Designed miniproteins, single chains, continued (4). Designs and how they scored, part 22

Each design is a single chain, and the fold is of that chain. pLDDT is the mean over its residues in the fold that is shown.

## One batch from the design tools (miniprotein)

Design m12728
Fold by ESMFold2-Fast:
Structure m12728 (fold): chain A 93 residues (1-93)
Amino acid sequence: SFTDEQIQKTKDWIMDELKKAGIKSRILDVSETKDEKGNPAIGMVIGVDDVEKAKEVLMKSLENAKIMSDGSIFGITKDGIPVVILPVQAPAK
């Protein structure tokens, strides 16, 4: 499992990457999930004003990034934390 510090740093970094790209974003859900191999990953559902641009930014920011069949993006953060992120159309102000 992940520590609260690992989860918070991961949330802060992902949100900062989206903000730097000019994407308005809001975290809708954070949970522990699994990667394709069944290993623990941090799951996030993020409301964004541009889903396709958010996916592009996440694909560029995450290591070993790939788009999953459900439209979520799997990847590894700069700190080596596996994440599964689902951008959805839900604009933040």
Scores: mean pLDDT 83

Design m12729
Fold by ESMFold2-Fast:
Structure m12729 (fold): chain A 69 residues (1-69)
Amino acid sequence: SMLARLDRAIARADQVDPALAAQVRQQRDRLQQLLADGQISQTTFDLLIGLHTITLQSQLYLLERQKQK
């Protein structure tokens, strides 16, 4: 699932940038709460989780490249 992929990306981020990892966890938790409260659809939730996953993976890629310079 995209949630499992996001959680793995968050765990990786926690090793490199704990503040970034904490921010993304808060965003994930907020989206889960909005879904549970019926304020967003499952489709919207899946889209937003997917976007956060791609964004975090891109940020981690850039951070890793900075360490090599």
Scores: mean pLDDT 84

Design m12730
Fold by ESMFold2-Fast:
Structure m12730 (fold): chain A 81 residues (1-81)
Amino acid sequence: DVEAIIEKAERTLKGIEDAVAAYADDPRALRTIAELGLRSLELLLPQLEKLAKEGNERAKKVLERARETRRRLEDLLAQLA
């Protein structure tokens, strides 16, 4: 179900954003959140890329947001090293 994939991606992105905000003062928790978030995005990105390539406009927007979130999590992990 295309809508289920997009909705799952949107929920995953919100969950990552909310967790990063909630644990902003906890470097250990932030590292775990970033590592788990990146793994979740690795599973969702190929599905979103396929839907975006097939012309799904909502998937294209969620894909760009997911790529931006991935970049931010990678930067966060680099800062926590």
Scores: mean pLDDT 87

Design m12731
Fold by ESMFold2-Fast:
Structure m12731 (fold): chain A 66 residues (1-66)
Amino acid sequence: MEAALAAAEAVGGEEQEGLLGFAEAALRSTPEQARRGLEGIRRHRDLLPPEVAEAAERILEIVIAS
């Protein structure tokens, strides 16, 4: 949990608020939902700023590993 929130905070700026909301939602999801979310992020990575895509992937990987 703390590591997922820290990954969101590390981005900073306007993206931080969106990533914190994403981390909170991901932590409330099932591991299967998190895996589907990770596949979606990886598939649409080109549509996101690189730092946001990397943080979102880390958040979902932490949730899956839990």
Scores: mean pLDDT 74

Design m12732
Fold by ESMFold2-Fast:
Structure m12732 (fold): chain A 122 residues (1-122)
Amino acid sequence: SMEERRERIIERARNIFREEFPDVPVLPNPRLTFQLVVGYYGLLGLQGLLDKPAQVLADRLGVSVQELSDFRDYQLETMSDADLEALSAGIAAMTTAYDQGATPREALQAAADAILTVLAAA
């Protein structure tokens, strides 16, 4: 089913997050973890650290690039206002930290911290 496929994509994104960032706290909402992983791979591409980041991430998630794009859009369209605010803060923190010379890992930590701060205030 589409539900089972979406759950599998989210679980694979959580596994990527745990593998790449073992010292970063796992976010309570796995939907935010998925979007943060997508944003991180996008940032790696923008900085020239990874060629074809969408394809690499899609391959790791076991989906096509089109399916990854469709699922990303679906999640953004169905996400609560609180989750969207948390995600916006996280992406802003990640981008700012990286632009200021942080490592990709430090930038992701800043994003996770910003997300947790917004969610705690809700």
Scores: mean pLDDT 83

Design m12733
Fold by ESMFold2-Fast:
Structure m12733 (fold): chain A 93 residues (1-93)
Amino acid sequence: STSDRIRLRSLITAAAFAGEVDLVIEALERAAEKTNIPKSVVEKVKKLLEEAKKSKDIEKILKLVDEAIDIINSNLTSEEIKTLIREIERQLS
């Protein structure tokens, strides 16, 4: 949903600028363990987030986050996205 996409983008963007990308990656891996998210999708998203972690360019970080979200929205079900959001919130709290 649009609200889930906004929430996911907000959480991942905040984590990227807070230096907490590793917690988002952990949340993604935990969500995959609880669902049927393909390993190939997890690895693609993880790679984009790791590239965002290495960047100090705001525009590049935002583009990489948006690419990760596009992969998530194209490959995950609504319930898998909700599980991912819950796991990210758990890791960031």
Scores: mean pLDDT 86

Design m12734
Fold by ESMFold2-Fast:
Structure m12734 (fold): chain A 89 residues (1-89)
Amino acid sequence: DLAEIVAKILKEKGLVNVEVVDAHRVTGELPSTGVRVEVEIEVDGDNVYLRFRAPQWSPELSQLAREVALELDKVLPGYRVAGLTLEVV
């Protein structure tokens, strides 16, 4: 459910080849660069924690992460995005 909502937001933000890997993990690709992005989702009570992982850092990735967190916070009743991290792997 939550992973499907994240996947929908990523598609709306223009990512391609978006896949729900499991309940806690979504992957997608930036169309401009072909960079693969992984979003890891952790839930603790009403708190949602998002971790964005990519092989390269860019301002585009940072902006995407912030926009996804903001949109998710707006569309989830009873939940809040309590943590957002971006990791180069």
Scores: mean pLDDT 82

Design m12735
Fold by ESMFold2-Fast:
Structure m12735 (fold): chain A 84 residues (1-84)
Amino acid sequence: KPEVWERAMEIFDALREEIKEAARRLAAEAEARAPSAREGAIRATGAELRVLALGLDVALEAARRGWSVEEARERFRERVEELL
């Protein structure tokens, strides 16, 4: 399914700014809740990776189901709120 990957990458790129903002927000919250600077850095990195993986997962699901970018953006927003 090369077309699914191509569409997923288009959607992922369209969501790039929302993914960046969500990653920054979750990383900052994870760092703020950590008991030490070292633990904060580890948790912040983990949060950023989780958000990137979530963005890719949503883009792939949207591509498979024929969703619009707007539908994918709303699904990504819902999934991010579940992580907060």
Scores: mean pLDDT 85

Design m12736
Fold by ESMFold2-Fast:
Order: C-alpha cells, then sequence, then structure tokens
Structure m12736 (fold): chain A 75 residues (1-75)
C-alpha cells in the first residue's frame, strides 16, 4: 500500500510535468520521455521488491530524463 501510494504520487507528478513538457517538446521527444519514465518506474519497483536490476540501465535512464528536462527548462 505504501509503495502503491508512492507510485501513484510519482505518476501524478510526472503527468502534470508531462502536460507542461508537451508544449516544449516534439511529439517524438515527448513519447520517448514517457517510455523512459515507464521503464524507470518499473526498475525502481523491481529494486524495491529486492529483485536484481540493471543498475547501469537505471543510471542511463536517469541521465536521459535529466537531459530531456534540461531541454524544456533551459531552452
Amino acid sequence: SMLEEIEKKLKEEFEEFAKYAKEHMSPEEYKKALELVEEYVKLLLDKARGKPVDEARLKKIQEELAELEKKIEEK
């Protein structure tokens, strides 16, 4: 339940951000951002459940999301 509450909050925060980002990104970049977030959340949930995850992939997703966010906020 606590994990589900955290997931719901993160999804709501991201959806609000995504609405804002949609006006500043191409449709292709926006779709990529959504796909990265979905993969990111899945990896975080797997890690929280004690499953082994690809830490390098998780880090790469974080870097790609940060780059996309910078493009919106700085450009």
Scores: mean pLDDT 73

Design m12737
Fold by ESMFold2-Fast:
Structure m12737 (fold): chain A 119 residues (1-119)
Amino acid sequence: SRLERINEVYGKIVRSEEVKDEDIIELLKELYEAGDYASMLLLIETLKKLNLINDEIIETIAELLGVEKSDVREFVETGIASAELVKKITGEEGPEMSIAELISEVLFKNAEKIREELL
């Protein structure tokens, strides 16, 4: 059901079809609760590129990550995550980085966890 919901909402977004803010917010919350930060960041980047990010979505992201609304807005506008935002997503202190670098960092850490579980 999660994959079906992701495919439905994300498909509508990519096709520039009408999608409700409530559906976007629900998807963001589900991805956060699942610990799927890579998919959450990719969704944020896609929404940014399509100019679908509004104040309600920014507020939701800020509340989920426990950061200031201004930090999320700067991230969306510049594509650069503050050190605080990086720390909240990765669980470790790090420098400012682009959304692409942050996604790569999350994917690398996920791969390390899988490797450790196989040992």
Scores: mean pLDDT 78

Design m12738
Fold by ESMFold2-Fast:
Structure m12738 (fold): chain A 91 residues (1-91)
Amino acid sequence: MKIEVTQHYADGTVRRRVFEVENKVAMDILLVGEFLDAELAGASRVEIRFEGEEEDTRYALKRAREVARGSGFRVVRERIEGNEAFLEFER
């Protein structure tokens, strides 16, 4: 599964990272790490794109919401289109 994470900072800087994950454990570690990084770095907005099998995408959406909540982020936008899913989070 392909995961693209974009973090937006209050000063207008943007950080974008692209990952390829082969299983749910790697996905969980990645999501926890990215939201922890966003929290510690003071990101105001986080965008995540998922591309992969429908079952993996559904799991990723659920897990991303759970992890984001733990780091003080709230879902502000969600979109699912075939094998792609998009989530946008804000503090």
Scores: mean pLDDT 85

Design m12739
Fold by ESMFold2-Fast:
Structure m12739 (fold): chain A 102 residues (1-102)
Amino acid sequence: GLEKRLERIAERTVAEIEQAVKAGKSKDEILDILERGVALMILFVRLENPGNYPLLNKLQEKAVEIINELREKMKNATPEQMLELAREAVDEIKKTALELLK
């Protein structure tokens, strides 16, 4: 179902971020990977909930809020801290999507 698909997207996004951190990629590259993963999660929520614009708008609003907070936290972060912050942000967005689907 949708929950398992969101879990897989989150896991793949975190794995791609971990590889980017290990490769010494910039904060902006890490955020680009995270934003692509989040966009894919929102796409599948939309496909399974066609016409539920209030849910989709709320999810997008919360995703933007979480990503903006992540950008600020990453300004002075080490590579290890960037990975943990990105993991937390991806998990929070996934949990937000699942909570809105209740």
Scores: mean pLDDT 87

Design m12740
Fold by ESMFold2-Fast:
Structure m12740 (fold): chain A 90 residues (1-90)
Amino acid sequence: SAAKKEALARMEELARRMEKLVEEFMSKPSRTEEEIEAVKEELERLAEEMKKAAEVAYADDPELKEKVLEGIDKALKAALEAIENPEKLK
């Protein structure tokens, strides 16, 4: 399961990148429309890479894979909501 270990490590790396990106963006005193769109695009890219890694990491457990992919989608949705409403979170 070397492939599974590498895929899990990749998912952790990508999750940390998403978290840092949101944290750094939310810490800004001001944001432009271009900056918001750029961060959204990068978050979507990171989520897609995470899904690709999850396909490898959970290839032997389709039920768990489906739940993990759903979790990635929910995390992306929450991150996008925060980026769209940086001064007012739900």
Scores: mean pLDDT 83

Design m12741
Fold by ESMFold2-Fast:
Structure m12741 (fold): chain A 101 residues (1-101)
Amino acid sequence: GLRETARQNVEGAVASLRAIGDLVPAARDDLLRAAERLREAYERGPAETARAEDEVARVTRRAGALARQTESPLKATIVGMLGISAVSSAWMARRALELAE
């Protein structure tokens, strides 16, 4: 059902956030906290999930900025793609919860 779709998208976002943390160690703690808050928010409903989605977007934007400060365009590109994946998955989780109500 829609709640299972939301759960799967939360886990997809968490996986992407953890992968960014491995590539950008300076942002790792913030990314892991955002991942945990997204998991907790999903259980509380769509409004809490929307706030966690905003945090995911903010932390991935910061990690992307840090990755762009490196001289590795490949690393910056991978972090950017993972950030889009994390934000899209968090958005899909929120949307699925909204449609389940």
Scores: mean pLDDT 86

Design m12742
Fold by ESMFold2-Fast:
Structure m12742 (fold): chain A 86 residues (1-86)
Amino acid sequence: SEGLQSMIEGAKKMKEEVEKLLEEAKRENASEELLEKLEELLEELDRLLELLEELKRNPNPSEELLEEILRLAGEVPLRVEELKEL
């Protein structure tokens, strides 16, 4: 449960970082493509958080739920780092 709570806190922190990047990008009049990518990341982070909260409530998670969490948890941090380098 502590590991799961750590994942939830990490995802919340990543969401705050992406929200800050989106605000900075809007202030700097960044490209529509960059703004869309940041908005897509926020949607993926919201999805990850929803699934992690569902996992926290469910003692018998489906294999499908676990696979989706593993996919998002692997992909989202890499996408956040990629956009930070821009």
Scores: mean pLDDT 84

Design m12743
Fold by ESMFold2-Fast:
Structure m12743 (fold): chain A 70 residues (1-70)
Amino acid sequence: SSAQKLIDKARELAKRYEDTDPDVAERLKKIADELEEKVKNGTLTPSDLAAAGIEISSLSLEHEERLRRR
């Protein structure tokens, strides 16, 4: 599902970023956990998916920006 793909992406990015940007990694883990809980509870909405996708993209850009400054 689209939700599972976003959860997997957020978890993968969190693992990749955990040593360099632990704050970004923790936020990604929180997004994945929240989406997973909503899937489990059947409360996931299309707006939740859109918001999560935007936030994951924003966090990825923040990480890339930090790398350019290092």
Scores: mean pLDDT 85

Design m12744
Fold by ESMFold2-Fast:
Structure m12744 (fold): chain A 56 residues (1-56)
Amino acid sequence: MTPDDFRRLLDDAVKDGTDKANDLFKKDVDKGKKAQDEVDTLRASGEDGIASLEAE
């Protein structure tokens, strides 16, 4: 997998997660906050993965 391919997958996953978190915020703020924290973790982990692939 190229860094570009991984970035697209990461961007899609973050976008989907953020949309779901925003929908949850409308119904339950605590659940929305937890979902947003999971998206933030995914983004950080994904950026580390991209950096590792670029170093290869």
Scores: mean pLDDT 77

Design m12745
Fold by ESMFold2-Fast:
Structure m12745 (fold): chain A 114 residues (1-114)
Amino acid sequence: MKITEDSSIEEIIKRLEEMLSELENALKNDEKIKPKSENPLSEEEIVKKIQEAADLIVLGKNTPDKEKRLELLKKAAIIVDEIYERLPEDVSKHLLESLILLVKELIKELKKLK
């Protein structure tokens, strides 16, 4: 299930928690993540998208309006979902760890909006 702007908070959290489980399992077992896309992202593109999503989370945390905060966090979740779906088989452990931290922070912030 892909995250969209129309996805509920509960649907987004569920997808992110499933993603987190797969990423943490791959990191723990030193296993390669199976490629899900015929058009994988380069490591440079992943770094840029991680930074974009992180910036959206920071902006959301600093936004007092709950509706605008949710919009920003949903945009971050869509970017994270795109990274996950287009992850290359040989992604570095460093980028996997960065993605895991990003997913954890996003889940934490979305749960505050319930």
Scores: mean pLDDT 83

Design m12746
Fold by ESMFold2-Fast:
Formats: C-alpha cells, sequence, structure tokens
Structure m12746 (fold): chain A 77 residues (1-77)
C-alpha cells in the first residue's frame, strides 16, 4: 500500500535514519548519499526492526496497528 510505504519512509527519515548514519553533522562523511531502508535492513533482521519500530511507536504514542507495524518493518527490511 502506498500509504504504508509513505508511513515507513517518514518513520525511517525521522527515527531510524539518524540511528543508521549518526555522522551527518561531521565533515568526515565520505558519502553524500543517504542510506536506503534496504541497506539499513541488511544490518538488522526484520524482527529486530519490528521491535525497534514497536518500541518507538509506544514511546512516542503513535497510533499504529500491529498490521501497520509489521508492514513497515517488512518494507524497511
Amino acid sequence: SAAIEAKAEAFWERYLNGMAGGRSIYGQEPSTEKETPAEFGARFSEEEILELIRLLAETYGLPLSDEELRAMARYIA
């Protein structure tokens, strides 16, 4: 679903991309390209991504269903 993909991309940019990169502020970064969700997923299992998304959704009070969380985790992984 385009809506789930948009939610996954927004979640990736806001919460996960900073955790993956961590160095965008430093001038030592050799790449100007952002890491893709698929590249991030290669570092973590789908289950680990799902648990991370679930924890963040709970922490920030995001009204996401289990089905949406699993779909987003599959898209990112």
Scores: mean pLDDT 63

Design m12747
Fold by ESMFold2-Fast:
Structure m12747 (fold): chain A 63 residues (1-63)
Amino acid sequence: MKKYKYTATEEDSPGLLETLGLKPGETKVFTEEELRKMVEERYPDPVVARVAFAEILSAMEEV
């Protein structure tokens, strides 16, 4: 399973940080499955969830 690392900053959108459950300065590693679940919980519309998931993955480092 692919894993993704993200370090939150104060410049990040509040929506992104709320979705990931991160505060500025925190670093966390997520599995692709965890990220998908977080996005689906945040965005009940399947089209919006898919777009948001792709955008979040593009902002993260694959590890």
Scores: mean pLDDT 78

Design m12748
Fold by ESMFold2-Fast:
Structure m12748 (fold): chain A 94 residues (1-94)
Amino acid sequence: GAERFQKLVDAVNELEKYKNEAKGVLLEIFLAMSKGDLKAVADAYEKLGNLFEKEGKLDIASEAYRLAAEVYRQIGDFEKADEMEKKAEELEKK
């Protein structure tokens, strides 16, 4: 929901190295949502998770991957959804 997305926005603003790239991905999510392009939304959440993971923000990276998994499931991409859930679970163990 909106609360989970706001957590991602707040976390992007706290990034040091990948802040501008992550802001670009937030814009991709917004534009994809406005067009109803759920595949692009899921792909963009995965990208955001990768950027958070590279910056060592493992908790918020896990959240981004879980959001990607939820959207991949909505579009019937169960293989990608399972991949994203496994990434989230692995980060939660660290």
Scores: mean pLDDT 87

Design m12749
Fold by ESMFold2-Fast:
Structure m12749 (fold): chain A 73 residues (1-73)
Amino acid sequence: IKKKAENILQKLGEQPGPNYEKAIDLFSTAQEVPDYLYEQLLSKLPPDKQAYLKSLPESDRVAAAIAAASLLE
């Protein structure tokens, strides 16, 4: 999952932020991320990054949530 999150961040043009390790700890054992939480994480990002993350398959949602959460300050 860590490699998927890193690939997503690279596609967003971002590096892992200071919250990256915390996001890994919170989501790495999750089997799914609730839609409302995922939408809340994405709503704090620019529209282009939101569109990319929403285009990812459901199987990548946990990795996408980690990537999104790592970009929050």
Scores: mean pLDDT 73

Design m12750
Fold by ESMFold2-Fast:
Order: sequence, then C-alpha cells, then structure tokens
Structure m12750 (fold): chain A 89 residues (1-89)
Amino acid sequence: AKKAAEGAKEELKKLGIPEELIELLERAILENDGDVEAAVTLIAGAYYKYKNKEISKEEFIEVLNDVLENTEDEEIKKIAEKYLKEIEK
C-alpha cells in the first residue's frame, strides 16, 4: 500500500502535476476525506489537460470555479484561486 502510494506520487510528478496538489491528495487520502480527494483529482486532471492543450483556458477556469463553489477546504480554495489568478493574467 505505502509503496504503491509513493509510486503514484512519482507518476503524478512525471505528468507535471504540481507538488502542492500531490500533497493535498495525500492528505485527503490519509484523512479519508472523499470530497477533498475528488476536488484535488478534478483540479489535477484539468491542470494536466490544460498544460497539454487538451482543454481550453476557459474550460480550466470553469473547473476551478466549480471546485471553489463546492469546496469548504481552505487549502483547496487557495490553490484554485492561485491558478485562476495565473490563468486570468
């Protein structure tokens, strides 16, 4: 289990997923917080697709706004707001 989780973290890093999202995902799994895990997974997936030009800037903004409307986790909010500011420049 632990070795498999460390392998998954390394694969996410190779995909270019930011360390801050990987750390939030690990925290959510350890806390058994399915809502935070789902929110982090959604942001990470959208971030990967946006960086690889699979989705538009507008689609990534929509994902970030949807997460912000549905999450109560302050760290998720901070990361989503950070990405919105970086994209809206």
Scores: mean pLDDT 78

Design m12751
Fold by ESMFold2-Fast:
Formats: C-alpha cells, sequence, structure tokens
Structure m12751 (fold): chain A 74 residues (1-74)
C-alpha cells in the first residue's frame, strides 16, 4: 500500500543517516544515538501495526530530523 511504501522509505532514510553517523561519530556517541533511533523505529512500527499511520510517520519524520541535525553537528 502507499502508506506502507512511505513507512518503509522513512525507515530506509533513518537507517542511511545512522550509517553516515556511524562513519564519523565516536563509539559512545553512536551507541547513544543508535539506542534512541532503535526505540523510535520500534515505537513507529508499533503505531503502524495498530493502524495509527499518522503517529508512525510523525515519529519517523522527527527521528530523521534529529539524525540530520546530529550529522550536521559532527
Amino acid sequence: SAKEKEFLKLVEEAEKLLKKIAEVADKEEYFKIGKEALQAIKESKQAFDKGDYDKALKILKELIEKLKKVLEEL
């Protein structure tokens, strides 16, 4: 479905940003960011599975914005 495609696209964008952060961040910084990202992805997936698509997409979009900011500050 269109909603599933958008969800998967946002997950891929978050994973791509995490990979870039892993290349430049130190081990401690990456573990902290990675833990927060995994929690956000899990919460987003739970919301999606419950049919709360707007909440699921919002969580991923907010995560992507945070990861972009982290990458810019490194």
Scores: mean pLDDT 85

Design m12752
Fold by ESMFold2-Fast:
Structure m12752 (fold): chain A 94 residues (1-94)
Amino acid sequence: MDKEEDVRLLERTLEALREVAEATGSEVAEEAVRKVEELIEIAKTKALNPLKVVSLALLAVAGRVALDLGDLEAAINSARAVAELAEELIEEAK
């Protein structure tokens, strides 16, 4: 049950990051997309830190809001923060 909720939240995070990557063409945003895709697969078999999963979703939403406001630098910076936090979660799951 909790794993399904984590997966759903990460899938929403992924959708927001894909919008940032498509709009900016940023390699950082593309890396964040790949890291979140890896986390989704991990979340299907392992419990993740729920506060960190929520933080990823909030960062991705902030990036999309920045994109809507035309602040491409802020959108890319949010994607970078997502990539870093996602990598931390991947390492914790090993």
Scores: mean pLDDT 84

Design m12753
Fold by ESMFold2-Fast:
Structure m12753 (fold): chain A 72 residues (1-72)
Amino acid sequence: SHMEKLEKLVEQMIEAIEKGDFEKYRELAAEFDKLVNEYIKENPDDEEGKKKIRELSGKVFRAEVEYLRKLA
């Protein structure tokens, strides 16, 4: 399913951030954005799915913030 693919991409994005592999992260983020846009277009009224996507994006954002805080 789209949601399972999004969850797997988020796991891979967080791993890439933690390893400092920002080239890999950029590629994964582009794929994530593409799949999010496809999901929303196919499921415009799926409020629960949109909430899960926001939660997944929040996990990535928190990983980025934590990485930067450790380097600063």
Scores: mean pLDDT 86

Design m12754
Fold by ESMFold2-Fast:
Structure m12754 (fold): chain A 71 residues (1-71)
Amino acid sequence: SQEHLEKGREAFEQGDYETAVEHFKKAAEESTDPKVKSQALLVLASAYQELGDYDTASQYGLQSVQARKEA
């Protein structure tokens, strides 16, 4: 999950938001650590925002806030 977070960040920094989404989704799904899951959901929301999918970005943003409350 940490590895997927790192690979997602690399893709995001290069402007490859589709690849970033794939890695951040895996990081969120595989992580049992609420802090890592919350972070993955937050950057997933950012990646969808960069793709122009504001509705999906809003949904993941809300999930990130909820996961953070459980951390």
Scores: mean pLDDT 83

Design m12755
Fold by ESMFold2-Fast:
Structure m12755 (fold): chain A 59 residues (1-59)
Amino acid sequence: SPVDRLVELYKKYLQALKEGKIDEAERLEREMTRLYVSITDPEEQEEALKKIEEVKKKL
C-alpha cells in the first residue's frame, strides 16, 4: 500500500540522516513528498501521518 511504502521510505530517510548521507536523505524526502501527494484518500493520508509519528517515537 502507499501508506506502508511511505513509512518504509521514512525509515530509510532517518537512517540516511544518522549516517550523514545528506544527498540520499534529500532524495528520499522528495520521493516521500511525491508519494504523499499521490494519495487521494484522506483517510490513507491521515493513517500515513500517524504511522510516521509512531516511527519518530522509536528514535
Scores: mean pLDDT 81

Design m12756
Fold by ESMFold2-Fast:
Structure m12756 (fold): chain A 64 residues (1-64)
Amino acid sequence: MVVKVTGDHPLWASDGTIFKPGESVELPDSATITVDEETGEAVVTTPDGRQLLFAASDVEITPA
């Protein structure tokens, strides 16, 4: 799975890693995606427990 930052704000990982607008990150297809409908915030949790936080409207997710 590939997550591309298409919006104007960066993507934050739970380990402090930041992905800038226009960058993309490849994640395993076993990663889970949860979207908070109230806030529009999405969380991807990888199999190793790392979480990526972003606004759902500001990313494109391509299945691998």
Scores: mean pLDDT 75

Design m12757
Fold by ESMFold2-Fast:
Structure m12757 (fold): chain A 74 residues (1-74)
Amino acid sequence: GHMRKKRVDDIIRRAKKLGLATSDEFIKRLRNSELFELQMESAIIILDNKDVKEAQEKLTKLTEEILKLLRKNR
C-alpha cells in the first residue's frame, strides 16, 4: 500500500545519504520482502539516531512489527 511504498522510499533516501549502496537489486529486494524492509529500517534507525534512548524506543516498536510479520508468515 501507500504507507509501505513511502517507507521503502524513505529507506532508499536515507541509505543514499548514509553512503550505502542502493543497487537495483537492493531496491527490488526491499519492495518484494517486508522482512528485509523492516531489517533495513532497523539498521537506518541505528545509523541515523545518535541518541541511544530514542533509537531503543524506535527499535522496540519496530521489533514488535517484525514479530507480527513473522507470526503472520508462519
Scores: mean pLDDT 74

Design m12758
Fold by ESMFold2-Fast:
Structure m12758 (fold): chain A 65 residues (1-65)
Amino acid sequence: EKADKYLEEAVKYQERGETLKASEYFFKAILYKLGLTDEEIERLLSLPDEERVQWLKKFAEEKKK
């Protein structure tokens, strides 16, 4: 549900040439599809880049089971 809304927003921003905002909404849509909550997404986005990448790598590894 929320993932689909963020995908729709991403497409709208891409059509307007706002590529950075489109990428942000695509990223949020992917995180929602992975089952993350609004609070978890906000927390992840507030982390330093290195910690964010490391967290995503571990999450993807757990999901592969």
Scores: mean pLDDT 73

Design m12759
Fold by ESMFold2-Fast:
Structure m12759 (fold): chain A 51 residues (1-51)
Amino acid sequence: GSSQQVKDQLDQQVQDYQKKYQQNPSQKNKDKLFQSQVDLGIHHIQVGVSK
């Protein structure tokens, strides 16, 4: 399935929000960064990872 593509997109969102938070360390940007990290974590749990 497209799970790897979704993971890559979520990782990109985390990176983007990290940059925004560093440039403007507001509570709003902190919350958005945290939510993007949670979304990535939920995706990882739902699709699983076996190496």
Scores: mean pLDDT 76

Design m12760
Fold by ESMFold2-Fast:
Structure m12760 (fold): chain A 108 residues (1-108)
Amino acid sequence: LDREVEASMYEISSGVADINADVARSKGDKELEELNRQLSELYRQLSDAILRGDVEEAKKLEEQIAEVSIQSYKRAAKAGIISEDTAKELIEQSKKSVKIRKERLEEL
């Protein structure tokens, strides 16, 4: 079943967000730390929703993850961690990924 594999991928995303939060904390960026901690929590909730087969909750979590990700990319660019061009690319990728991921959740 693809559902268990997809849930595991979001657990990895949660871990990456926690690492990003630790990096932000080390640089003294409290706002970026909080955004990445929120992403970590949302990815864990998404993994759990997928394992439960709660497609509607999973779709809502994907939308929330996209919004927080966009905020984190904008903050990271302002903090000089990534370039403004990189932030724009990541924001556009996030917007496209949400639509594809929501469609994919309907197939689980």
Scores: mean pLDDT 84

Design m12761
Fold by ESMFold2-Fast:
Structure m12761 (fold): chain A 84 residues (1-84)
Amino acid sequence: HMGELVVKMTAGYNPATGTKGNPKITPEEAKKAGDVILDALRAQGVSPEALEAVEKGMKEAIENGDPSAARKGLDEAMRIDAAE
């Protein structure tokens, strides 16, 4: 489940190179992807701490125009979820 969400969030972000997302990905699309991820994580029973990490990452990605912040938020959410 989390793997699917990572793929969707990083559709325009190349995780192998860690570079900025695909030029075609708009801030609006990034926000929509984040909203879908948050809803899906909540439905999967992910902890409030993990959800907070995703929200923070998405906010920073939108503010900075850098999808790596959103990716980091999601990675931390997965780490928190796995640790508990």
Scores: mean pLDDT 62

Design m12762
Fold by ESMFold2-Fast:
Structure m12762 (fold): chain A 76 residues (1-76)
Amino acid sequence: MLSDEEILELVGRAIAHVKRGVEAAKAGDLETAIAHLELARAELQKIAENAPNEHIREAAERGIAELDRLIAELKA
């Protein structure tokens, strides 16, 4: 299971990727935007698979679902 420090590091990486993805989308670079959102999703997936409790797992899964929705909208 991930430590609290490792979870915070993964969350930090996910947030950084979301910020870069949003910036790319605003610039019209949809390919780069999708790539960054997929990287953010991968970080949240690591949390979901290795979560120390159900609450953290559910939070990560909700984040993944929201990223999947955004990625689908950008691909449409």
Scores: mean pLDDT 87

